Designed miniproteins, single chains, continued (5). Designs and how they scored, part 6

Each design is a single chain, and the fold is of that chain. pLDDT is the mean over its residues in the fold that is shown.

## One batch from the design tools (miniprotein)

Design m16174
Fold by ESMFold2-Fast:
Structure m16174 (fold): chain A 77 residues (1-77)
Amino acid sequence: SAAAQKELLISEVQSAIDTFRHVKTTSSPEKQKVIDEIIAVLEETLAFLKDPSKSAAQKQAAYDAAQKKVLELLKSM
């Protein structure tokens, strides 16, 4: 269902935020800057996924875009 998919996307993004916050605690200052950018992207995505005015298609597209951006940032480390 659309509701179950929304909950899954929110859960995945929240788990990623928690993971990157944890990784940041033992990272170098240079890596912390990239991790902060990743967390910012994920927090913006989480807010979008929680917005009731957004369609399921818009939410899926935002999630997909966030995954691509996070991967690009990780490759920059």
Scores: mean pLDDT 88

Design m16175
Fold by ESMFold2-Fast:
Structure m16175 (fold): chain A 95 residues (1-95)
Amino acid sequence: MEEEKKKAEKILETSKDPKERVEALAKLGEIYLKQKKYDEAIKYYEEALKLAKENNLDDYLIQKLELNIQLAKALKNNDKELAEKAEKLLKILEE
């Protein structure tokens, strides 16, 4: 996890490619989500979503980011039903 976090942070400091930066931001969001740091996870996913939309990136990536934001917000608010719905939709997109 530490090496993945440092790698993502380095991409954000060195890369100008929007897709690489979105993937790095989404990776930071995933790392914080796994640590149950929901505010940090939401922040990084929202930054990734904004960048993805501004650069007209793939609709699939945009949908995954929106679902990860919904999942992080649901987990922060202890909304079990919303969290389960978001997790199911994410699994469908990843399979």
Scores: mean pLDDT 85

Design m16176
Fold by ESMFold2-Fast:
Structure m16176 (fold): chain A 96 residues (1-96)
Amino acid sequence: SEEELLEEARKIIEEAMKKYGVTNISEATDEQLEKIVREVLKKLAEKYGLPELTDEQARYIARLIKEGKDLSELEKHPLLKPAYIVQKALKEVGGK
């Protein structure tokens, strides 16, 4: 379910934040946010048996998330739904 994906993404984000020394997601540098997003997308893909995104695809998605782009259209694509979930989880972790 979406709730299960969101909860898992939130946990992975919190772990990645600790790994990269980020205490507040809104204060993360572009590089730190990219690393966090790439790690979350990779772990979600591994857990749900999805094809791993290329480094280029992961960077592109991280940039869209950082820019606050509406990723709701990605929810319709099974391989890109994790990007939408990561964006929602980041908002929850950031208290927004």
Scores: mean pLDDT 72

Design m16177
Fold by ESMFold2-Fast:
Structure m16177 (fold): chain A 90 residues (1-90)
Amino acid sequence: VREAVEAMRELALKIIEKGSSSQEELEENRAQLDRVLENVEESLKKIEEKLPDTNLEDIRKAIEEIIEDLKKTFGMSEEEGEEFRERMLK
């Protein structure tokens, strides 16, 4: 869970940095990112409740759902989603 949240933070920060027109917007987007990551962390903890009965493929599918949430919120690219997926599976 911690590794997932950290990977999301890194990727999302790159996205908002590219999408922000000013430093002030960047700081505001970073604050909103923290709230989004808190919601994502809660979702990951719900997935962890199933982990004792969940195989690696099921975990991968759960990660894909999280990537979709990040795409909806920050417009994560396909490449960034792939990086996230690889990092989570390490």
Scores: mean pLDDT 65

Design m16178
Fold by ESMFold2-Fast:
Structure m16178 (fold): chain A 91 residues (1-91)
Amino acid sequence: MEQQELYRRAEELYRQGKAALEQGDFEAALRYAEEMLRLAEEAMRRGIDPSRILEMAFELAMEVLRHTEDKEIILRAIGLVLRAIGLQLDL
């Protein structure tokens, strides 16, 4: 029940992030990825498997990385990717 609710929220953030990416708003896409990482950390604290949420956040950050040449955005996206990997390794 609670896991389904968290995954539904993550899916909504993912859709919004993808829409921002399609519009070229990389800063907004990274904000949605960051919100998904916070949701994954909350899931972990509550004993809920965050894997699906981490996968979505990772994919969104990686897509931003593939589409931008802005060094500041690249560094932020790399930071999010590393955080997602770190959380996945803690599972």
Scores: mean pLDDT 84

Design m16179
Fold by ESMFold2-Fast:
Structure m16179 (fold): chain A 73 residues (1-73)
Amino acid sequence: MGAPDQEEVNESLARMVEAISLGMSPEEQAEFAKDLREKGGNKELMDEAIEAARAGDTERAARLLGEAMRELL
């Protein structure tokens, strides 16, 4: 049984991370994902985010970063 406030907070945090990541260059997104992976982020999602950024899919990379943050919380 989830509390609505928790979902709203987590949604806002994920959105914030996605927005920040969208403001980053592809290179910065890849470096950020690599750093998060090292610090305990979801390795699978971070690995995909790195490859997406390298392929030029910056919006997908941003989504993966936001999703990993949401899962981490």
Scores: mean pLDDT 75

Design m16180
Fold by ESMFold2-Fast:
Formats: C-alpha cells, sequence, structure tokens
Structure m16180 (fold): chain A 108 residues (1-108)
C-alpha cells in the first residue's frame, strides 16, 4: 500500500489485545504558528513524531473482532507546531482514549 506523504493516519486498538506489546505514546494537542489546532503523536520506542490537522475520525471493528479508532488528517512538520497539552500513555487502550479526548478538544 502506497502511503501518501501528505496524509497522516493513526490507528489504535480501543481494547487491549493480549498479543500486543505496550507501546509508550505521547498524545498531544498543539497549534501552528497561525493558531490552528493540531494533533501530535510521539512514539517513544521509535523516536518518531507525527503532527497533523484532523480531517476524519472513524471507529470500526476489524475482521479479527478488534475495535479500532482511525484518525486521518493532513500531515504537518512537527517543528512548525507548538505543543500545548500532552498525555503519556503506556497501552493501546490508553492511547486510543487520549486520542479521542485530543480530537474532541481540536473539534471544539
Amino acid sequence: PELDPKVFSAVFALEDVDSFTDTPLTISVGKTKEGEPVLVVYNEKTGTTVAGKVTKVEEFTTEENIKVLLVTGERLDPAEVTVLESVKTSTQTEAAEALKKAVEKIKK
């Protein structure tokens, strides 16, 4: 599958799955220099930061009966974003819940 470099997608399990290893993620709400609200996700294991404007949020169940949250948006340069609020998470369920709260703050 070709990844569009202008689109970001974040997928999180809504419920803990025994086969998943906890991945420490930091979920943040930030803003651009223009004051536009953005989502920032930092993965401590990979050292990767993804930032973007949220365009779509979907909840669905996979064929393996796993409930997931999919967030899609326009990718931004993390260096151009100021972080305002951060939540550190240790499980996929905590990450999905923090992501939901961050998206609600952005859409408000």
Scores: mean pLDDT 69

Design m16181
Fold by ESMFold2-Fast:
Structure m16181 (fold): chain A 62 residues (1-62)
Amino acid sequence: KKLTIQEIYEKLKSLKNDEEKRKELAKLLGVSVSFVTDLINGKIAIPIELVDKLQEALKKLF
């Protein structure tokens, strides 16, 4: 069930060339597409409160 933080970052990096999946991830997390882009580029750390939501969102996208 649970992805490690490193596995989450690996999945996020795979979305660099998929604009539609980035938009869907932003929608699933309730954040802006800019926030998702910043997460993918490592500009911001993943807030601990979002880790569970991010795990479920990534499962829905893949």
Scores: mean pLDDT 77

Design m16182
Fold by ESMFold2-Fast:
Structure m16182 (fold): chain A 87 residues (1-87)
Amino acid sequence: MIRKALESAAGSFEATAEAPSIGTGTLIVETDVRTSINALIGLGDFESAQKVAEYREKVLEALKKGDLDKAREIAREAAEEMRERAK
């Protein structure tokens, strides 16, 4: 179950990295990524939940500053880390 939750978190960050606009990226990060954090907490993987929350905050800060390219870059890094944690 934890592996599937980490793969889901990776997919949400991958979707954020491909977001065509700040609005779309914000929606994905505020909804899908938050859902993944809650799933990891429910499964007892607090370490991964904390890491997802840290990446989510960094992506939101970049989006708030209007830096879509930086938000996409951070989201790609987050997706790769979640994929590695799922192995």
Scores: mean pLDDT 84

Design m16183
Fold by ESMFold2-Fast:
Structure m16183 (fold): chain A 67 residues (1-67)
Amino acid sequence: MSEAEKFLLSIPGMDEEIVKKFKEMGYDTLENLLKITKEDIEKLKLPEEVAEALQRALVRLYIEKES
């Protein structure tokens, strides 16, 4: 399992079907996930709570990668 898959599956409410959609859109690495657009997140049609958890996790990932 890739680091991106592990990251995504750690997010509350995230499932394997949603993770597969991320991979199909090219977000198969942590570096690519950090470049994700709001438009691409909207295409995933995530439940509100999952989208919020994803945004918070991406901010933490960005800080960790930049340090």
Scores: mean pLDDT 79

Design m16184
Fold by ESMFold2-Fast:
Structure m16184 (fold): chain A 76 residues (1-76)
Amino acid sequence: MLTEEERKELLKRADELVERANQAIDAGDYEAFFAAISELRKLAEEAKQRGDTELAEYIESKIRDLVERVQARLDA
């Protein structure tokens, strides 16, 4: 079970990775984008394994939004 401190740390890390992924999309740096997505997926899995389903769902929703954004940009 995540402590409140550990949960805040994971949320901060997730938010930093989301920002990095968005910047990578804007720069057209798809290697950096996929690296950030890989790290976000690892954080979502860690949250699930530690019993924080809500945090995992939050991170997964951010991954989905980022993948949709990059797909829309490539399909435009």
Scores: mean pLDDT 83

Design m16185
Fold by ESMFold2-Fast:
Structure m16185 (fold): chain A 92 residues (1-92)
Amino acid sequence: MEKEIEELVEEVKKDETLYKVLLALYTAYENGNESVSASGLADALGLSKSTVNRALRKLEEMGLVERDEKTGLYSLTELGKEVAKRLKEEEE
């Protein structure tokens, strides 16, 4: 798991959009909002909905984010929380 977390952290760090989207999800989670919409993330980050949707698909493929099929909302996986926490600690 640690080696996988380190590899995922480096992959997210290489893509500014993935980094911003993942940290925005983590900030929402810390504020009690476990699930967010792609449009809400786009508005919060000043990005297009298409850009955010592409980033969310990549994060989902990486196992860091999951989508609820009934609501269309996205949430962090346990792995996603660990990767986001590691990224935040490196910036602070």
Scores: mean pLDDT 82

Design m16186
Fold by ESMFold2-Fast:
Structure m16186 (fold): chain A 76 residues (1-76)
Amino acid sequence: MMAEEAAKIAKKAAKIANSEDPLDREVGLAMIRMVVGSSIAAGDLEAAKAALEAAAKEVENDPEIKEELEKMLEEL
């Protein structure tokens, strides 16, 4: 299912975003935005939401990344 695939990719991207390296954090966040944006462009809001929820759960201890993900979810 596309939503499950989007969530798996976003979870892997979130692990990169949950890095102490600022470059890895930006790369991971950009990958999450790409998965969410591609899902929205395809009209698959369920996949976009699943990706954001999976990413947010992975970075729950990083308030900066979590806030950015919550903003993306509000825009859905």
Scores: mean pLDDT 78

Design m16187
Fold by ESMFold2-Fast:
Parts: structure tokens; sequence; C-alpha cells
Structure m16187 (fold): chain A 61 residues (1-61)
């Protein structure tokens, strides 16, 4: 399953930290995450849709 969220943070350093944390959590749950700086968007892939959405919500905090 896949979910996409925009990172609302305006600080580039904090954005990078948020992206790295979501990538780490996605890997622990058997998935992956990719951050796109141009659109400030993170794409999360996980074994199930609920997990993907939850990880995307973490990035959107």
Amino acid sequence: AEAVAKVPETDPVVRRVIAAEVERLAKELGGSAEYDEATNTITVRAPDEATAKELAEIAAK
C-alpha cells in the first residue's frame, strides 16, 4: 500500500529529520519511504494501507 503527504515544516533541516524518521519507521515495518524536496512530499509504502497512512500522518505533523 502507498500513501503520500506534504511535510508542513518550513525549516529544511527539520524537514530532513522528519523524512529520515519516517524512512526509519517504514523500514522497521517492512516498507519504505521517499522524500521529494522539489514538491516537499513524502511517499510511504507499507505492507498495509493503514500503516502507510499512519506513517504519512507522522510526516504531516
Scores: mean pLDDT 74

Design m16188
Fold by ESMFold2-Fast:
Parts: structure tokens; sequence; C-alpha cells
Structure m16188 (fold): chain A 74 residues (1-74)
């Protein structure tokens, strides 16, 4: 199921704790964005994007938040 921003961050923290690679789904406005999180390396990347500029802006903000938290955990 598509996840809220809070649920995506929680799943990222789980991937980091388990040191596993996970594909996470973010939902906004009925659309989904995928993030690939490498918990062993502490990295996150966009795995798929949409052409919706508002969703792109929100997904980039969430990705930046994930990256900052992962960097702080190193």
Amino acid sequence: AAATEEAVLAAMREALRERRTRLLEYEAGGQRVLFLVDGARGEARAAATHDNPALQARSEALRAEMEAELAAAR
C-alpha cells in the first residue's frame, strides 16, 4: 500500500536498523513515488518519478529529509 511521509520515514529507519535494501512507496494526491533505500550504506535514491511538479517538489523534500537523517546516523 502507498505510504504517508511519516510511514516512509519509519520504513527507512527500519531499513537502516536492519541494514537491508528496501523499495519504499510515497503517496501524495493519489500518485506514488518510489524510493530505493540502502540501509547498509545509509543512502536513499528516487527509484521512479512522475511528471507532476508539485509531487516532484514534495518527493524531493522527503528525499532530502531521508538523506539528512541517514547521514546523521553514520
Scores: mean pLDDT 71

Design m16189
Fold by ESMFold2-Fast:
Order: structure tokens, then C-alpha cells, then sequence
Structure m16189 (fold): chain A 82 residues (1-82)
């Protein structure tokens, strides 16, 4: 939980100058790194969902930006798990 919260805050800070595409790319890379470190798809998905939720709720990123970030993260998890 704390790691997911910190990841969301780090993404939020970078969003001040980052495009939606850059945010999505970063989320995909983060999801891949967490999956590689944990080896657990369920934990990685939970961390991703928490990061997306926190970014939306705390930073007020647009629904479109949040959805792109979520999709990029999920796609990275699915590709690595296949």
C-alpha cells in the first residue's frame, strides 16, 4: 500500500510537465518492474489500481489520462504474464 501511494505521488509530481502518453508509458514501465520484483500478478494489479485511483483522487488528472495509464499498466502485466 505505501509503495503504491508513493508511486502515485511520484507520477503526480511528474504530470506537471508530462503528457498523457508519457504518464501511460511510465505506468506500464512501473507495472512491469513491480511484476518482475514480486512475481505476483495479483499484487501488481492491486498496486496499479491503487496508483491510478490515488492519482485521480489526489491530483485531479483527467478521466482519459487515468484510463490510458490504467490500460498501459494492465497491458504490460498481461504481456509479461503470457
Amino acid sequence: MEAARQAALDLARRTAGASAEQIARGMGAMARAILAATGDVAITRAVLEEAVRFMREEMGVSEETAERAREAGLAAIDAAAA
Scores: mean pLDDT 72

Design m16190
Fold by ESMFold2-Fast:
Structure m16190 (fold): chain A 63 residues (1-63)
Amino acid sequence: SDAETVARRAEEILREAADAGDFSVTTEEAVRRAIEELGSKVPESTALETLERMSRRRLEEFA
């Protein structure tokens, strides 16, 4: 879905920032950048919820 595509791109943005030592990029900023880059019409709130769901699933796999 578009929301999952946006969430995956937001994860990449956050990872790239962290790899560069930049921890000032918020999850909300990453989601906004992903929406803009992809030209998506997905609401920011929907993409953020999708990213949170993906992150929780990943944490559960390693818990």
Scores: mean pLDDT 77

Design m16191
Fold by ESMFold2-Fast:
Parts: structure tokens; sequence; C-alpha cells
Structure m16191 (fold): chain A 95 residues (1-95)
């Protein structure tokens, strides 16, 4: 639940920045849902890579069906010292 709230807040920041740049080509609510889904898929793709698997979209979607967001964030946290992608994603979630 805390991870889902952090992803929603990050999605709101991304959409706001895109709107300020004039890049918003869909209704704000649609943009928020799409960015939130994209962030979840990015988290899953990072977790797949850290598990030694190819970070495909299909693999990321399957991982999201089989695991909670909290489980995926734990995989990312455990690898933050050795993975720049993991560290950068966590920094974005905390900001």
Amino acid sequence: SEVEERIRRLAERVVREGEERGELNVPREVALEEVERTLKLQLAAIALHLLGKEPTKEGAEKLLEEHSLEELVEIVRENAETSEAARQFLELLEA
C-alpha cells in the first residue's frame, strides 16, 4: 500500500512536469493511469533484470500478476548497492 501510494505520487509529478512542457495529449486522468502503469512495468522490468531474466514487457506484466509491488520493491532494495537502475528508481520513489 505504501509502495502504491509512492508510485501514484511519482506519477502525479511526471504528469505535472509533462503538462508544464505542453506534452499532455490526453486527459489528465488518462495520463495519470498510463504513467502509473508504466512505472509499475518499469519496476517489474528492473526486478526481472536483477533476477537474471530478460526485461521484456510480457515478462514484466507476468511478474506484476504473480508478485505484489512490495515484493518487487524488496528485490530492488536488495540490489540498490550494486545496480544503478535499482538505486535511481528508489530515489525517484522517495523524492
Scores: mean pLDDT 85

Design m16192
Fold by ESMFold2-Fast:
Structure m16192 (fold): chain A 95 residues (1-95)
Amino acid sequence: MEKIEKNAEESRRAAEEMIRRAEEKREEAKKLGLEESVIELVEKAIEKGREFLEEGKKLYEEGKYKEALLKYTSATAAAGVSAGVTSLLIKLYKK
């Protein structure tokens, strides 16, 4: 009946997948020739997501599953916003 540990593990997988998607969108933006300063801003947002992911992993190893789940959720949100904003910028750049 201990679902919080499983929920934290599933949230970690979702965060890792969203970070991967954000990185893919960053590479697509680079291929289209978006300005380097814009790419750097996107990269900083992805890096913040990675920081949350690593904090969550540390909390999970300490048995703090609820705190780990919150950090993984924050990682997913940061990466998701980065991927979404990058997708909008790509559309605007294409006119």
Scores: mean pLDDT 83

Design m16193
Fold by ESMFold2-Fast:
Structure m16193 (fold): chain A 74 residues (1-74)
Amino acid sequence: MTLIESAAGKAAYEAGASPQQALKAARAAGDAVEEGRIDEIKERVKKVLVEGGTPEDKAEKIAEAVAKAAKEAL
């Protein structure tokens, strides 16, 4: 895992994500950063969580925490 993926996964878990949700969030954040789309981290994380069955309100909170942590790890 990159430092960004580790930070993103930890932030997701602390925000109430399951280990599986945290892994998906970390990968989405890592992919966005690798593609140079740091502005899309929150949107991409929220999308993968909602598609995975996470309620939209919870996905929004997790995505916000992940985006903040990933940007701080840059």
Scores: mean pLDDT 81

Design m16194
Fold by ESMFold2-Fast:
Parts: structure tokens; C-alpha cells; sequence
Structure m16194 (fold): chain A 79 residues (1-79)
């Protein structure tokens, strides 16, 4: 449900806050949009946050590792 997706986005934001504050901000905005029932805006923000995280992770091992840990934790929540 939308609440589970919002929680997953919050996990991504928390894990990336120290290494990619810009991506973390986008994931926090995505979570807020999902909780408001605005799935289209939430999906767009989630996609942009993902893109920034992948680009930063390609150049920074710390960002890459934080992203992998966030994906694992969010995946366990959604399973």
C-alpha cells in the first residue's frame, strides 16, 4: 500500500542523508507525496532520487554502499 512505499522512501532518505543530502531530500518529498495520496508526484520524485543516487554512487563508494544497504532494508520491509 501507499504507506509501505512511503516508509521505504523514508528508509532511503535516512540512509542517504549523510552521503547524498540532495537525494535524501527527494526521497523525503516522495514519502510525503505518497502519504498524501499523490502517487504520480511520489513516483516522479522517487525516480529522480534514484537517478541522483546511481550517478553519485558511480563516483563514490560510500554513496554506493549506503544505497545498497537502504535497498536491502526497504526490500525487507516490502516483502
Amino acid sequence: EAEDIALAAEILARRLEGVSPEAARLFRQAARAFRAGDVETGMRLLREGDRLTLEAGARDERVRQAALEAIREAGELLA
Scores: mean pLDDT 82

Design m16195
Fold by ESMFold2-Fast:
Structure m16195 (fold): chain A 71 residues (1-71)
Amino acid sequence: VEGTISVSGYVGESADKIAEELVKKGIPEEQAKKVAEEISKLKEGETISFEVTLKDGKKYRVVGSVIRPVS
């Protein structure tokens, strides 16, 4: 893989918001939605990883986690 993209969802955050963050990082919308749905199911302290292919055909590892919101 070409590198690692890290993303954190907040406890109670919707998959749609997580997918929007992933799309902003260059992940295609279809893959971002699938990854975001799985991340949204995680509990605080859990992590998950996926391999995704970006627009120029390069493969990246996405590491997702769920954290508490900071005030």
Scores: mean pLDDT 74

Design m16196
Fold by ESMFold2-Fast:
Structure m16196 (fold): chain A 99 residues (1-99)
Amino acid sequence: MIAELIKEIIENSEPGDRIVVELDGERIGAGPTVITLEDSFDDETARALAEALVSAVEAGARSISLESDGEVISFEVSTVEELEEALKKMLEELKKRKE
């Protein structure tokens, strides 16, 4: 479930880690959606972020990126299934950096 993946990503993130979502097409005033990850995020915030990411993909988001420790990991997404797969890969990379 995407909300559980977001929760685990938050729990494994470092201060300053960011998720960046690029929307398909030029929306006036809608640059990339940037979400800064905070250790204080609760389960309700994780659900809200999961819903926002699903809505972004359904609205035509082209990519999702994780920015962590000066490195950027990017995935092309066009479906909720591809979003879930990208989040799983982001979680694996965050876990590797904690070890």
Scores: mean pLDDT 69

Design m16197
Fold by ESMFold2-Fast:
Structure m16197 (fold): chain A 107 residues (1-107)
Amino acid sequence: MPTEEQVKHAEEIIEKYREAAERFRALPEEEKRERLRELLEKEGLDESEVDEALARLEAMIRRLEELEERYRKEKKPEDVLKIAEAVATLAGIETLEPEKVQEELEK
């Protein structure tokens, strides 16, 4: 089981980055593609990888929705950690600062 400290940290990450993650989730597909393109270009990756990256993100958003629904019903501590990871990932893409958000998640 996750520790009480791990759960508290995950809740703090969710609270801090929820708004940014929700903004990303609400973006039209074209705007999601543009943010991914900017991040991939910064890393020197090909535009051909944008469609695959977008498909992975849409799968992550769907998984996050399922995890949030399950957590509302069951309130399992393990689900909070998974929600925090997904929220941090989406917030990092929305802000174009994935490295900074990942560092906060790992604290």
Scores: mean pLDDT 79

Design m16198
Fold by ESMFold2-Fast:
Structure m16198 (fold): chain A 78 residues (1-78)
Amino acid sequence: AAAALVAEARRLLAELVAAARELAELDPSLRDGAETLEAEAEATLAEIAGLPVAEQEAAVAHLRALLAAVREAIAAAR
């Protein structure tokens, strides 16, 4: 269970970083935020890996919500 949640968080963080970079290309004011997210992604993953399973589930749900919001922002910026 925990290993699967960490793997899902890794996948979601990679997709979130890619989406944030795409959004920053459409809106350059968001570039520093996208660079910070990319730089901190590995540290964020390590923190999630150390959390209890319930907190890992919450973190995965939060990452899914963030990814959806970034993707909507990309669509709106086009």
Scores: mean pLDDT 83

Design m16199
Fold by ESMFold2-Fast:
Structure m16199 (fold): chain A 73 residues (1-73)
Amino acid sequence: SPPSVEQRYLEAADDLYDSAVTAVARGDLDTARLNLEGLQVVYDAALADPRVSEETKERIRELVERVRELLAR
């Protein structure tokens, strides 16, 4: 099983992603941008953490890119 630290990063990223997608669906772009900022902070922290696998970093990066794409439309 993955280390507890990786699971915490993934859960934080998933929560921020779901909140951002929900905010976009409601037309609340300000809340969506705040959640993207939070997701970017989680991603930057995961990148700097040597305990986090490259697979986990890539999964979080994909979530950041998806929110950015939604906000670019």
Scores: mean pLDDT 88

Design m16200
Fold by ESMFold2-Fast:
Structure m16200 (fold): chain A 91 residues (1-91)
Amino acid sequence: DVAARLEALAAELEAAVRAGAPPEVVADIAKRALDLVAQALKQGIPLSDDAIRALSRAGRALGRHLATLSPAERAAVEAYLAPAAEEINAA
């Protein structure tokens, strides 16, 4: 279930951001969520409303984290996530 996996990743991302985890840890969780979305779309699986809500929660947590980073750290996280985001945009 894509929604259940995204909900688990959103909760993990929210917890990591709250705990002040390093940028690489937060980026890895975010990438896992984006990779899951890309894989589902590639397989023709539509995102449910629950999956979209979980992805929105993950995005808000990531946004809060990015706001605390230096420009260089933020650019590194964005570069790390770019390939997965491009796969979603291409699907």
Scores: mean pLDDT 84

Design m16201
Fold by ESMFold2-Fast:
Structure m16201 (fold): chain A 94 residues (1-94)
Amino acid sequence: AVDEVLAKVEELMKSGKYDEAEKTLMDFIKKNNKTLKYDEALKLGLADAQIYYLQGKYKLAELIARSVLNVFPLAKPPLKENLEDLIKTAKAKI
């Protein structure tokens, strides 16, 4: 389930295992992309941007978050606000 993979990705990020977090997230998206609901895809995209942000890869985090909002233009709060905040904070770190 999406919530299970997000919980695992969060645990890996907290442990500094960013490469494993990214691989876990991308493997899940690749296998389940045709069955993901709009809000689930947004949550996974936010997690992707957060993985890079926590690594200090701020430019890549900004680009990923912007890409997510471009693919999902009907995003609503809180996910829209979370993505926009990540873009703002990442840009301020560059």
Scores: mean pLDDT 85

Design m16202
Fold by ESMFold2-Fast:
Structure m16202 (fold): chain A 78 residues (1-78)
Amino acid sequence: MTKLEEVLEKLGISLEDLAYRFKRLEEEGKISVESLLRDGLFKLLVEEGVPVEEVVDFLLENNLPKAAEAVRKAYESV
């Protein structure tokens, strides 16, 4: 079990819910470093110590490359 999976389980969020959320943000043109830094879920992932590579790999596996790049840059900003 990854750190990402452990944190999501504590929050009552499935990996499918996370993928759906990011897919929706990409479709709405709302995925950006600034939007992620303001996102409550993103802040919780960072605060709980989820490694950036686990989030990026998950997003790439779900064909969300714009979200993956934004997450990578957002982690560099914290």
Scores: mean pLDDT 84

Design m16203
Fold by ESMFold2-Fast:
Structure m16203 (fold): chain A 85 residues (1-85)
Amino acid sequence: GAMAAALQARRDALADQVEAEGNKMVDEIKKIAEKNLSKEETEKYTRKAQGYVGGAADDYRKGYIDGANASIEGLKKVYEEVKKK
């Protein structure tokens, strides 16, 4: 029914938003890491951040709100860790 379609559309919109905002944060993480860290560490942090963005988007599409929020917190943690170095 229409309710199921509306719920899925909302989940997809949240996933699209977290991908857009998360990918911007991944770009910032990469930029900070490239300035302050080795190539190997930059690749490690970039991959970790990308994993959290993908995980959050996938969980939002599935309706796993707690999982999505945990991934967003993981992304923020990567940003803070890179910023401190």
Scores: mean pLDDT 85

Design m16204
Fold by ESMFold2-Fast:
Structure m16204 (fold): chain A 87 residues (1-87)
Amino acid sequence: SLVEQLEQARENFLAEIAKSSPEEQKVLAGIFAQELVDLAEEQNLPEEVIEELRELLRKLMDSKDAEEAIRLAEEAFDLLVRTLEEL
């Protein structure tokens, strides 16, 4: 399922984060969050969900530390998975 693919992508993301520097972690979080936005757009999810994902990505890009960036990427993941499970 798409949800299972997203869960695997998150596990891969967290594994890369665990062996990365803070600067690399922020870049990886940005890449992951962008992939979530792109997927939501490709799946034609509700506009309000896409807008919320884009806002989370914007906040992530503006974040001052890796921990904040990772938290925002996780929030984006949770929103996307919840939306897909409720469809």
Scores: mean pLDDT 88

Design m16205
Fold by ESMFold2-Fast:
Structure m16205 (fold): chain A 80 residues (1-80)
Amino acid sequence: SQELRERLQAFLRQWQQLLADAPNMSLEQQIQRLQGLIQEGQKLLREMERENAPQDEIETLQSVLDSAQQQLAKLQQQLS
């Protein structure tokens, strides 16, 4: 689906923007934005799997979600 490809590209841009913005955000702000991004990405992943999107696109999204989840875990440890 063209729509899903465009949504994936938009998601990847949001991920890059979050990484660029991170040095100017508090730990709490970074955690909140990562949680929102992960939730949106998981929703997109379910839609891509439902529509049988190309495996390489699904793997790209999964890779970013894994990175985001790892970053979230690290920030949560720092906040403790």
Scores: mean pLDDT 88

Design m16206
Fold by ESMFold2-Fast:
Structure m16206 (fold): chain A 82 residues (1-82)
Amino acid sequence: MKEEFERRLEKLVEDGLANRERHEAASGPLTDEQREALAWTAARLIEIGDLLDEAIKRVKEKNGKVTREGIVEEFDKLMEER
């Protein structure tokens, strides 16, 4: 569902930008281009983290035990569902 993916990505980008603005206040100003690139990267990392958490949850529900192989399999499925 492309619309759901776009909505989720937009929210993650917004969250990433908010986090970046906070970091700029603490560390000094970045260029607009650097800010956007870092915000995009941060949003992608947050998204990957959320997908990883969901993959771990699915592995626990299926097998009651978390394994690296199970996490990779469920993570791949989640990436395909995007």
Scores: mean pLDDT 68

Design m16207
Fold by ESMFold2-Fast:
Structure m16207 (fold): chain A 68 residues (1-68)
Amino acid sequence: MSKEEVLKLAVEAALRLMQAGHDEETVLRAAITIAVHYGLSPEEARKIAEEAVKQARKLLEAGVTLPP
């Protein structure tokens, strides 16, 4: 997968976890795990995960939700 595709998957997962009431640290760890699973280095995975959490937070604050 491209980094863009991994970011979109991480944003989707982060948004779902935030909607389910998980804390930011748990969401960040899950996003890192997803990025590493798709072949990103730990450093790249952290950057993608941090961006994904940031984007998911903005989407949730704007009223965007995903089905369960």
Scores: mean pLDDT 82

Design m16208
Fold by ESMFold2-Fast:
Structure m16208 (fold): chain A 83 residues (1-83)
Amino acid sequence: MEVTSEVGEEDLELLLNWLRGEVTPEGEELAKIRALLLNFDLNRDGTLDAGELSQLVDYIKDPKKYRLQPPVRGPDNVSHLLP
């Protein structure tokens, strides 16, 4: 399933509340969360790991400072990639 639409504030809030354990989603809410998780599956391996979840939370809190990274970066400059 492919998601091409921009994630809305309500969708991010629902996902964040679920991550905090403050809500138990059912029906349509559960489907929304699954779609959001697939959209943020950076590895495209069908699973969202702890690192990807951390990036998602950081992005929600401050999207100007934190943004979703591309899943692959070719070998280029080690000094640039690893300070």
Scores: mean pLDDT 54

